Designed miniproteins, single chains. Designs and how they scored, part 70

Each design is a single chain, and the fold is of that chain. pLDDT is the mean over its residues in the fold that is shown.

## One batch from the design tools (miniprotein)

Design m2412
Fold by ESMFold2-Fast:
Structure m2412 (fold): chain A 110 residues (1-110)
Amino acid sequence: MIKIPKDLIKKFHEWLLELKEKKDEETLKKIQELLDFMDGALDVPEEDKGVTVEDLLSGDEKKREAALRKLIEFVRLHSEEAEVPVEKLLKLLLPKAPEELIEELVKLAK
């Protein structure tokens, strides 16, 4: 199981909070669609399924860690299968994410 650094979980949470404050409903909807898609595409525990964007914004750190872990496994599998660089895939899956968040996710997905 991949260990997600606490600072990365914090950066992810701060980005989601910024999207909510800006009322960027389109980007938040895309994140929810990604979470739902990953639940079907990956072998994840039942307790880690059904995580919502609302859970990530107001839920505990464990739900944010589980979402980031699912994302890293998802990009690893799809980057290898599609011959697309991890960084490019992450930028497509997480539109408007800070560059620093993408860079840290790339390090974990390699």
Scores: mean pLDDT 78

Design m2413
Fold by ESMFold2-Fast:
Structure m2413 (fold): chain A 98 residues (1-98)
Amino acid sequence: DEAFVEEVRRAARLAAERFREALAAGDRFAAEVALAMLLMVVAVARLALPQLSEEARARVAEYLAEVLAEAARAAREAGDEASAETLEATARELRELA
């Protein structure tokens, strides 16, 4: 579980960082690519959640929800309300799985 948790955290952090950098640069295409990468990390993690220990599941779900909530705030600040709403909804769903 620990290796998987660490890899998910690393991938999510990297995607979120690229998303924030792209938003700050006004690079719409780069922001959409980074958002897709972040959502893909979430999708892969969600598929694995039922196979993880309860502790690992809670750690993954809460960490991803926090990363998504922070990305949503960055999107809203940049005027991308649609991405912010998607990220906020995904974060809320993940917290329900913890």
Scores: mean pLDDT 86

Design m2414
Fold by ESMFold2-Fast:
Structure m2414 (fold): chain A 71 residues (1-71)
Amino acid sequence: SSMDALLDSVKSGIELIKILSKTDPERAKRWAKGLIETLDYLLPTVRKLDPKTAEQLEKLRDEIEELYKKI
């Protein structure tokens, strides 16, 4: 489903941010910020369509916020 694809894409983005944080922390920080902003834009729509997926995305958003703070 499109929601499963969205979850997988966000999880893949988190793994890329972790890898980039070791080699290019400035780029990792920009990607983390961009992903947070994208999720903030999408979350109201996802919450309306699929509240369970929205809850999972909110948890992933919190993980990205913590990564952003540590970079």
Scores: mean pLDDT 89

Design m2415
Fold by ESMFold2-Fast:
Structure m2415 (fold): chain A 85 residues (1-85)
Amino acid sequence: AAELAALLAEAKAKAPALIAEAIAQYPELAEAFEKIAQGILTGDAELAIEGAEEIMRKLGVPEEEIEEVKKRIEEGSKKLAEALA
């Protein structure tokens, strides 16, 4: 049961540095990266999905792949919430 809490803590600790690096490399995607970071840090799956969709569409990812990523994030968020309850 501690594994998910440890992974979340590690993700939260590393997310600011990874997001800062991504923004430095792709400043035009800064808003989308910030949405992903805030969604992860606050547990707002919808906000994280919104940021991810913006990046994927800008990179030309097919809508079918975007929908699959959204489903995986939603499933992960639900399982994490259940495990932390």
Scores: mean pLDDT 69

Design m2416
Fold by ESMFold2-Fast:
Structure m2416 (fold): chain A 74 residues (1-74)
Amino acid sequence: REEEIERAVEKALEIGEELVEEMKKKAKEAGKEVDEELVEKMLEELRENVRKVVEEEGLTAEEIEAAYAETLAR
């Protein structure tokens, strides 16, 4: 169980970092300025929240990957 949680948390952290990079690129393309401090703050909060949710809800790495793919498609 713990190993499953660890894998899911690691996947979520990896995805979170990629999302930050994508947000910066999209903001630049839209002519908007990226507030790096706000982005870093949000990433830290998401990281902690994802860890708690994964532990309590029992999310898998596969489920996190699927959610990320859906988000990119929108």
Scores: mean pLDDT 71

Design m2417
Fold by ESMFold2-Fast:
Structure m2417 (fold): chain A 85 residues (1-85)
Amino acid sequence: MQETLERVLEDAAAAIRDVAKRHLSPENAELVEETVEEARDYAIEKKLSKQETMELLRRLARAVERIVADPSSTRAVIEELRRWL
């Protein structure tokens, strides 16, 4: 397979970091970036299946959507993600 799950995760992480930097304060963008890196490392370390990796990416995307819509929720949304990891 030409595309690895690690590449898909890195591409998704880069896209999420870009969105965070464009729409969030530097403090909130940093928190999102740290959480995306933690999620990527979790997926690699636990050797998540394709299905589990897609579910993780779906949860990350929804979390970023919630944070962009309401930046004051950043900490709460990140804590929910970290509890799932």
Scores: mean pLDDT 76

Design m2418
Fold by ESMFold2-Fast:
Structure m2418 (fold): chain A 75 residues (1-75)
Amino acid sequence: MSKLTKEQFEEVLKRLLEALKTATEEGKRETMLLLVMAALLEKDEERLELIKKMIEELGLDFEEILEEAKKLLEK
């Protein structure tokens, strides 16, 4: 998979944010959980920071999603 630039990744997240505004709370949470898990597995702190901003824009709790992602990865 081609590595996205920071600007390209921000644009993708911005478009995803707009699409998710009409999604259910469960759908928003599941999508953000998967993105956080991926960033943690890749150890990509910059991507994780961008995802955090998106989670906050969606009105979700970043710390709750981060802890859930960590628990799932520690199985």
Scores: mean pLDDT 77

Design m2419
Fold by ESMFold2-Fast:
Structure m2419 (fold): chain A 61 residues (1-61)
Amino acid sequence: SAELERRRRELGREIARKLIESTIKAAQEVVKNPEESTEEQLNLARVILESLAKELGLPVE
């Protein structure tokens, strides 16, 4: 039904938002503690933050 399809899309968006938020927080922690991370981990975290910032309309420095 149309209601079930709408509910499914709403649930999908909510799950995506929570995953994005969790990913941003994890990436920010990596960037804040560069001495505890490899160069590869730091580069990946920055790429993740840049990509998600563009999708969420946040400023990318």
Scores: mean pLDDT 75

Design m2420
Fold by ESMFold2-Fast:
Structure m2420 (fold): chain A 69 residues (1-69)
Amino acid sequence: PSRPDQEEVDEAMRLMSLSVVNIAVKNGKLEATKSDIGVYERALEAAKRLGDKKSEKIAKELLEKAKKE
């Protein structure tokens, strides 16, 4: 039986979000959407935990753009 582990859920969300951001950037989709703010925030956390400075900067920029509009 599975137990709800908040840390496990958070880690999975961060890694998934980082993958989404990387795919979007690779496909030339540099546009930030407000509905994806959570995705960018999780990607930022994942990048920080992995020490990926490049992805961290990209996620920060997308998050800031999404917050504007």
Scores: mean pLDDT 70

Design m2421
Fold by ESMFold2-Fast:
Structure m2421 (fold): chain A 93 residues (1-93)
Amino acid sequence: MSALDRAYEVAGAIARAAIEDPEVEEVDIEITETPDGVRVTATVRLKSGDEAAAKAVGERLKQAALDAGADEVEVEVDPERRTVTVVAFVKNA
């Protein structure tokens, strides 16, 4: 399976986890190819500014990305802007 194919699986897993979460209002996912692999960036808008809810969403999306085969996952939580950004990276073999 290519890194791009794996990145699509990661993107799909993040999208499913986000859509199923009652705290999630919307999700936007971008897939970017790089020389070293594929980056999946998910920007999630939350219904509330609750920090605990934002952290829980971020942890769920990180786990979904890792379970789907992401090699690296970074999460940024901004409850004041009601956003969670998940950046997953899938390395070339």
Scores: mean pLDDT 86

Design m2422
Fold by ESMFold2-Fast:
Structure m2422 (fold): chain A 107 residues (1-107)
Amino acid sequence: SEEQKRLQKGVAAVSGALISFVGTETGAELTGKNPSLADETIRSAESAGNAMTEAARLLNPEKAEEVREYMEEVVEFIRRNKEDTKAVAEKAREAARYVLELWKEAE
């Protein structure tokens, strides 16, 4: 069914967002030893934000705009603080928790 396909695509997008936030955290820790990885870390965060925004549109359209705004704030924080690898890693973990908590409220 079309609904089943929509739900499957949404779940895949949530998984993609979580993987990209883990990549952002790992990238931030590695950037402390190799500053050239900062751009890759930012791209990982952008990928996570885009995936989560898509997931919200598919799984919870009423919260899609709220999720988009939060994801834009997370990505912008990471861009502005790219040299503070600890702050970037902590923000990526915080965003991943936000993703997980969003679905617990949907019981």
Scores: mean pLDDT 81

Design m2423
Fold by ESMFold2-Fast:
Structure m2423 (fold): chain A 94 residues (1-94)
Amino acid sequence: SADLDAARQAFLEAGQALNDAIASGDDEAILAAIRALTAAFRALHAAGASRDFLEVAVEGAEGLLKRLEKLGASPAVIEAARAFLDLARAALAE
């Protein structure tokens, strides 16, 4: 559907923006980008994203958390990344 395609595009764009924020080393930008990615994921799930896509999102969220922990990201950034992972896992468990 057009709504699902738009939600997928928004999620991919949010993921790219997060990669750019991480490359910048700006904690505020990274935190804002994780929040935007979380909002895009909620919209994508509500639009009817497939189980296969949710599995990829969980894998991506796990990789993100590990990457941020290795980089020594701030506690607020790590907390936001964990919240995103928990949300993605909850969506997959439905």
Scores: mean pLDDT 88

Design m2424
Fold by ESMFold2-Fast:
Structure m2424 (fold): chain A 73 residues (1-73)
Amino acid sequence: LPNDLSPEEIVEQAKGAAEKAVEAAKRGDIVTASNYLTAAYLLGVAAEINGHTEAAQEVKRIVDEAVKKIEEL
């Protein structure tokens, strides 16, 4: 993972990954959906390790909302 991402860039990348996960799940591609959710989750872990606690919390919220949307499919 790039070590020089800003907190804002981490959140934006997590949003993109979560959105791609939901779209993959909508087409029945659960493996791809799982991979994108994992990527978004790891961005949150990277934010926490780099001291970006607020960004990490926002990424967790983004992932939780994506999981909820997939569960409603």
Scores: mean pLDDT 83

Design m2425
Fold by ESMFold2-Fast:
Structure m2425 (fold): chain A 81 residues (1-81)
Amino acid sequence: SEVEEALERLEELAEQIEDEELREKVLKAIRNLRSVLAKETDEAAKRVYLLALMQEIIDLLEEKEPEIAEKVRELLREFLA
C-alpha cells in the first residue's frame, strides 16, 4: 500500500530526529495513526489522515529539526504527486 510505504518512510525519518522528546512525540503520533488506520477500510480516508499527520509532524519539527522537517515535506510532495 502507498499509505503503508509512506508510514514506513516517515518512521525512518522520525528515528533520525536528534531531539529525544520530539522523536518520541512524532513516533507516538505515527503509532496512534497506525491504530486508527487498522480499523479504517476507506482508502481515501487513510490518505487524508496520513496527509494531516505529515503536516503535523512538519509543524512540530520546523523550528528545532528543520532538516528532518524538509525531508518530511519532500515525502509529502511525493505522496501528492
Scores: mean pLDDT 86

Design m2426
Fold by ESMFold2-Fast:
Structure m2426 (fold): chain A 74 residues (1-74)
Amino acid sequence: SSAFEELVEKIVELLSKRKDVSEEQLKKVTEALKKLAETEKDRSAFIAHALNVLKEEGVLSPELLEELQKIFAE
C-alpha cells in the first residue's frame, strides 16, 4: 500500500462525518481520490489534485480545508 492510500482513507473518513456531504458525493470523491493515489507519484502533486477534486465535487468548505491541512501536515 502507498502512503497516498492512507491519506485517501483519512480524507474519506473526514468527509463521511460531515452532514453536508451526500453518499453519492462521498462515493464519487472516494473513486477519484483512489485513482489519483494510483497515478500520482509526488506527494505535493497528490495534495494539490486531491484538493481540486474536493472543490470540483462541491464538498470543500473552509472548515474542511483547515482539517485537511492538519492531515497533510501529518
Scores: mean pLDDT 81

Design m2427
Fold by ESMFold2-Fast:
Structure m2427 (fold): chain A 79 residues (1-79)
Amino acid sequence: AVPALTPVEAAVLKAAVRLQPATLAEIARAAGVSPGTVRRALRRLEERGYVEVEERDGLLTVRLKKPHEVGRQLALLEA
């Protein structure tokens, strides 16, 4: 099976995509987690090839590398 997103990774990804360009603090507040948790979740998503993260002047932008797969994983977490 393809590794599923955790609920925390899903919340962070949704917040980052919705708010971008956004700070770690803004994403953390929207996802209901700490900024450190946001950083770890985004790193795991990059390692798995789901996203590409760019940081400039403290603002994060997130590009989905597998948007259909991400969409399916998010739908499964809301089922």
Scores: mean pLDDT 77

Design m2428
Fold by ESMFold2-Fast:
Structure m2428 (fold): chain A 63 residues (1-63)
Amino acid sequence: SPDALRRAVRDEVRELSREAVRRLEALKATKDEKDFSAESLRISDEVERRVARLLEERRRLLR
């Protein structure tokens, strides 16, 4: 169903976001503040690309 599909995509995005947060917290713990900004941008780009791929794959399932 469309609602189940929407929930599945939302849950997957949340999992990706939680993974990104854990990586950012690990960077803060190591005190690598100078590299934090670059890594946070890379994590954001990775999440955005993975979300875009999920939406494309799920869209193809809606026929």
Scores: mean pLDDT 72

Design m2429
Fold by ESMFold2-Fast:
Structure m2429 (fold): chain A 62 residues (1-62)
Amino acid sequence: MGVLAGIPGASEAEARRLAEEIERATGAETTVVGDDLVGAKGADPEVAREIARRAGGTAGEV
């Protein structure tokens, strides 16, 4: 299972920080897609959603 997370209007640096936070918390492999989206393979969707929410964004299971 995977998760897609994003911050509206984020810079690439902000998306990269979101990816690093999710990877650190869940151990999942992360990839930045475009400038504002983060894919996380095998991440816990609840943990990813909480991290994204704290950063001003959102996350969903895919």
Scores: mean pLDDT 78

Design m2430
Fold by ESMFold2-Fast:
Structure m2430 (fold): chain A 85 residues (1-85)
Amino acid sequence: SDADRLAALRAAADAGDEAAARRLADAYLAELDRASEGAIPREELERARRELLEATRARDGERAVRIAVELEIKAGILLIKRAVS
């Protein structure tokens, strides 16, 4: 579930577990890219990946969750824009 995914990202970031954060971030971003039908630019996905790893190094699970939620909102907006263009 989405709640379970966000909880896992928060826990990995709070723990500073870069290996777990990398695995979870890669899976999350791949799923979001598929769900958005490629509407998210590659540079945005790469930026989100870097920011999630930075949050993990900072042991900031709250920031990691915020990054994920903000990207999901942006994906929704980009899908709507593509549908009306």
Scores: mean pLDDT 82

Design m2431
Fold by ESMFold2-Fast:
Structure m2431 (fold): chain A 71 residues (1-71)
Amino acid sequence: SNMEKAVKYAGLGSKAAYKAGDLEAAKKMEQGGVAAATGNLELARKYLEEGKKLSKDEEAKKYAELAIQAL
């Protein structure tokens, strides 16, 4: 499902951001995934866009974008 994709990509983005040391971005991407899993699409988009903006890691940004596209 689209929600499963959003949650999976948000998790991958969070993990990539965490590994890169972008802790605030990782937290936002994780919050976006939780919001997507609970059906709050507007909040999910907000957190994922914030995480994408805060991250310096290209892989984390790409996964956040894929999560947003799946919403």
Scores: mean pLDDT 88

Design m2432
Fold by ESMFold2-Fast:
Structure m2432 (fold): chain A 97 residues (1-97)
Amino acid sequence: SHMDEIKQKIIELVRLVAEDYRHRFETRNPKMAEALVQAYEEAIQMIEQNRPIDDVIAFLRERVRQILAEYKPSIQDQIYVELAVLELERRIREIVS
C-alpha cells in the first residue's frame, strides 16, 4: 500500500543516518557510535510498531541529546550529530506531506 511504501522509505532514511554514524565515529568514539546506532534502531522499531512519526522524532531528539551529554564529543561532532537529526526530521516531514 501507499502507507507501507512511505513507512519503508522512512525506515531506509533512518538506517542511512545510523550507518553514517557508525562509519564516522566507530574508530574514534566507538561507544558513542554504538549508542547512536542503537537509538536509531529503536526508532526503526517504533516505526514498525506504527508509533506516530512525531513520537519517533521526539524520541530521537531526546535520545541524541542524552547521548551527546554522556559522551561529550568535540564541538564539531556534536554539531554534526545535531544537524543530522534536524535533516532527518526535515526529510521525514517532506515524505509524509
Scores: mean pLDDT 89

Design m2433
Fold by ESMFold2-Fast:
Structure m2433 (fold): chain A 84 residues (1-84)
Amino acid sequence: VAKPTNPDEAANYVRERVHLAPQLSNDDVRGALRVIKENDGSVDKLAEYFTKQKYVSPVTARADAEKLTSPENKALLEEAAKYL
């Protein structure tokens, strides 16, 4: 897998590795990464962000927020953030 070189590739890289809900677009993933950075990895703030996307249920929003903020994914998110 090639390293991401731009924000869209970074979003796709995270989406594929974290197994996020398929209805989340690369734009939604980029927005999620900004929410994580601005709110120090708050699961609650990220779940609120996903819930504001009309296609994501609160249950799916919470599950994806927990996946993205999982300690095992910290290094992955830090790598992706270099290209945002």
Scores: mean pLDDT 74

Design m2434
Fold by ESMFold2-Fast:
Structure m2434 (fold): chain A 75 residues (1-75)
Amino acid sequence: MEIDWSKLRSLPPHALVGLFALHIGAEFSGDARSFPLVIEAEGERYVARDMDELIEILKRLEKRRPKRIVVRPAP
């Protein structure tokens, strides 16, 4: 089943990641309400500088089906 990314683009970044995690059956934790932000999944770290980069990262994670996703503010 494909995610409707156009509907999710209007959400705050952390809420989008949280709903994505629910969709793929992953545990979700963390908070980041602005860009840039960091996503951590299965030992990998991804940096999103804007909504387009965030969606690109989430599309890659959808294929990998991680068990847990953590979102953090970028340093």
Scores: mean pLDDT 77

Design m2435
Fold by ESMFold2-Fast:
Structure m2435 (fold): chain A 56 residues (1-56)
Amino acid sequence: GFELEVERARKKADELIKSGKITPENAETKAGEMLRGYAPPWAIPELAKEVVEKLK
């Protein structure tokens, strides 16, 4: 199902955070953009929210 795609997107988010491409300052705007293509469109808002909350 979509669970594998969502997990892949979470790993990608962690890589982007570690590399400094996603920071607390840009997470709200960039997380959704950078994760687009790694997860289904319906999962992007929740994944972006997880990234923003994790970096607070």
Scores: mean pLDDT 76

Design m2436
Fold by ESMFold2-Fast:
Structure m2436 (fold): chain A 77 residues (1-77)
Amino acid sequence: SMEEEAKKLVEEVREKLEEAERVARTGSPDEAIAKADETIKFAEEKAKKVKENEEALRELQRYVGRAVGLRTRALRA
């Protein structure tokens, strides 16, 4: 199972992704791309701090996938 600190970092990334998804619904495509890129960069930085926690890395990878999907959809809008 994940340690408490790893869970906290994963939750921070999830909150940032949820903000990006809200911006994508209400803002411009350019704003959505910018927020998705911020989320990806943020998740990559947090992954370095939990690199030995496989469960946390798997969750962060799923969030990165969602952010990449958001960016791709915004780019085609």
Scores: mean pLDDT 84

Design m2437
Fold by ESMFold2-Fast:
Structure m2437 (fold): chain A 56 residues (1-56)
Amino acid sequence: MDKADQLLKDSFTNHLIENNLSRDEALELARTLSSGNQDMLKLYEEAIDKALEIMK
C-alpha cells in the first residue's frame, strides 16, 4: 500500500472510531465515498475491519 492509500485508510479508520459508527453505517459511508471505485471500496472495507477490532 502506498503512503496516500495508508493515509486515507488511517483517516477513515479514525473517523469511524471518533463517531462510533456501526459496521452497517460505516459500510454505507464507504459505498457513498467510493461510488463505482472498487479499489477505494476495498481500502475503506479494510479500514472498517481495523476500526471494529479497535472498538470491539
Scores: mean pLDDT 78

Design m2438
Fold by ESMFold2-Fast:
Structure m2438 (fold): chain A 71 residues (1-71)
Amino acid sequence: EYSEKAERIFKELYEKGKKEGKVDEGIQQALTEMERLAAEGTPAQARGILNTAKFYIEKVKKEIEEEEKRK
């Protein structure tokens, strides 16, 4: 499943970026990889991939914003 593959790739690259102190770089790499997958799929698969990417980006943004509010 395309959404499942996209989620896995995003998590791997995001966690790698977090571990290296390069969260933004990890997110950027994940987006690039998801765009590649979207280009290879049908329009429906592309929407699924992009929705998955947006979901994780929003989740990460919210987490960062919440941590900033605590400081």
Scores: mean pLDDT 68

Design m2439
Fold by ESMFold2-Fast:
Structure m2439 (fold): chain A 86 residues (1-86)
Amino acid sequence: MIEEALKLAEEALRAVEAGDILSAITYLRRAMQKLSEYNPSDPKIMEAQRLLGQAIAALRAGDIDEAIRLVKEAIRLIKEYKEEEK
């Protein structure tokens, strides 16, 4: 469940680093969908989704460094949520 969203966000980061922007956007959209299906009302999940959406906008604008920062912050929030999940 949450591990799938995390893996997709990490794959998106790899795709951005490789210059594959189209694949990165696809992975980010899939990660957002998995987060939405898991727990859309959690504040950390909501913030992670907001950051992933902002990362897609940054990629479309050609701001690759900003997109990388946003995806890394979203990954951090997802990992924190996973550790606190009960």
Scores: mean pLDDT 83

Design m2440
Fold by ESMFold2-Fast:
Structure m2440 (fold): chain A 63 residues (1-63)
Amino acid sequence: MLSEKAKEFAEYLVKNSDLTEEQARKVAEFLEKNGKLEDVDTTKLYEELGAKSVEDFVPVLKK
């Protein structure tokens, strides 16, 4: 089950990208599972996502 943060992030991805609801949910689940959503500034996340594709954004978060 996704946290509220992961759900909000998935909704943001659907609204601001070409991702389907399923794809956005998978990205949010991946970030939550790796603990990345807990320590990430959501404002910075949204700025980075706006500058790059989702695929580019996910690898940056793994750093």
Scores: mean pLDDT 61

Design m2441
Fold by ESMFold2-Fast:
Structure m2441 (fold): chain A 64 residues (1-64)
Amino acid sequence: RDSDPRFVELEVELALALIKSTLARKAAEQAQKNGDSVTAQRYQKEADEWERKARELEAEIERL
């Protein structure tokens, strides 16, 4: 495709979204183990939001 720079940009955005989702999920698990349910709930919500963004980016990449 003649949109290689756009493909690379979307791939980077997707990678960042997946990394942020994974880190937030791990942080939620760690907070839960430490008995901090409020922090665990916040990180889980953050992880869910990044996963939604990643799914949207995946759909956009698949259209390229």
Scores: mean pLDDT 82

Design m2442
Fold by ESMFold2-Fast:
Structure m2442 (fold): chain A 69 residues (1-69)
Amino acid sequence: EEEEKRKKLLSEINTLLEQARAEYDRAVARGEPTDAIRERIDNLVKARKLLLEGKPLEEAESYIKKARE
């Protein structure tokens, strides 16, 4: 069921965003590069927006995959 998958993906994205933001804060504190982390956050935010707007799951999943790579 698409709606069940959408809710599960939203929960997953929220967890990944919390992790990425914590990683970003750590990198900033240590003077380490943040470009990859920022790109990951951007892709997760785009995926979340697509899910909240009722867009196809496949589009949101493509951004989640980009965030994992």
Scores: mean pLDDT 82

Design m2443
Fold by ESMFold2-Fast:
Structure m2443 (fold): chain A 100 residues (1-100)
Amino acid sequence: SMEEIEKLEKEAEELKKELEELYKEFQRTVDENPNPPLSVLNEYRLRILEVAERFTEVARKLIELSKEAGDEERVKKAEELLKEASELVSKAMDEINKLE
């Protein structure tokens, strides 16, 4: 339904904002301590992966329902959102790995 699609769009946008805020939090942590302990790095890895997993599930469902509805514009928007989130996760993980 259109209501379900709109709900998933809001959830995807909120999860992307959560990923962006988590990345900013990680950057602040590194700014305050350039050599964070492995335990802190692992906590960020787990938190980022958990949000990323929830985001991917929501985004995939959004893409599926938008395709079923024939809404090509919403499909493209959801695919762009998924790509941007994936790039942010990859960037964050690369930065965490370099600090280990």
Scores: mean pLDDT 89

Design m2444
Fold by ESMFold2-Fast:
Structure m2444 (fold): chain A 91 residues (1-91)
Amino acid sequence: LLAEIRALLAEFERRVAAATTPDELQAVADDLTARLMALAEQMSPAQLQEAAILVAKRLAEVLQTITDPAMAAILDAARQDLMARLQALIA
């Protein structure tokens, strides 16, 4: 499961680098959220905690590479929503 999360995040990073519009970035973020939540359903609370830490770190790193404020706002909003969903599953 962690290997699948790492592979998904690597794909996400490549797609973010290729995104040129806010709509493209929103679609990439939505796909990450859907696929990660599907994997999260298969996880124990301990695996969810590890995944949440990994995802939070990687999304923060990707956000730092975005120079366009509108694109950064979209990714930050998606990051906040995804982290809230993962935290709800841990609780």
Scores: mean pLDDT 83

Design m2445
Fold by ESMFold2-Fast:
Formats: structure tokens, C-alpha cells, sequence
Structure m2445 (fold): chain A 120 residues (1-120)
């Protein structure tokens, strides 16, 4: 059902955000930057889930596209903040590669869930 897909997406997004938090901590990104990023991503995710509860199939697809775009823009802002906070050139390069892969992962997840919703 649509509700089952939304719950699966919610669980995957929570794990994704948690994995990002742990990885950024391991690279020495300041805790304040990580906490601000997690808070903003979680807010967007929670807003999507809440709106999706009463949305049609077509409305849910549009919401997923909109919130994915907003989460990607949030990640781009936090990439800049995280990179500016780190002096080590190798860690800065690793951060840029990480955020690029995180954005690609979000785009792929969104696309796969949209395709699964369309088949309902």
C-alpha cells in the first residue's frame, strides 16, 4: 500500500540521516554543524511524512520530488559549512566526495520510491 511505502521511506531516510551524522563526526566536522544539518533534514523529512498521510498517490509523488529537492539544497549548504570548518585538505576532499554521494543516494532513493508509488 501507499502507507507501507511511506513507512519504508521514513525508515530508510532515518537510517540515511543517522549514517551521515556518524560519518561527519568521524571526519571531525564540528558537532554544532552536524546537529544543525540533522535538525534541518529531519524537519523536512517529518513534514513530508506528515503531509503524505492525507495525500493522494499523485500528490505524494509531487511532495517527494519537492522535499527531495529541498533536502538536496540543504545538503549543498552544509557541504559548504563543513568544508569551511575543516583545515585538512584530504578531509575537505573526502567531505566533498561524501556530500556528492549523499546527494546521488537521495536522488536515487526518491526516483525508486516514485516508480514504486506509480505502480500501486
Amino acid sequence: SLDDLIKEYEDLMNEFIKSMEKYLESLGVPKEVIEEMVKELKKLHDEFVEKAKTASKEETIKLLEEYTKEMIETLKRFEKKAVEAIKDEEKRKELKEFFKEAIETLEKMSKEFIERIEKL
Scores: mean pLDDT 89

Design m2446
Fold by ESMFold2-Fast:
Structure m2446 (fold): chain A 88 residues (1-88)
Amino acid sequence: MLKEAERLVEEGERLFAAEDYEGAARKYEEAARLYEKAKRYDEAIEALRKATVARMLAYASAGDVEGLKRAIDEGNERLEELERKKKQ
């Protein structure tokens, strides 16, 4: 479980460096889900922050201003959800 999540973060970082922001976002989102399932909320939050940044850059590079705004809003909502789960 955790090794798979770590691998996904590494793949996301490689894709981000290659400016494949959509690919990076997907890998980071997958990693965040695995960390959340394992109740590793700090790692899940960090992966989700990276996913949100990658998603924002993907929309920005496409000129999608509305998509960029949605990525920010949805990312913030998901981060609040993980913070709430961490406190339970």
Scores: mean pLDDT 86

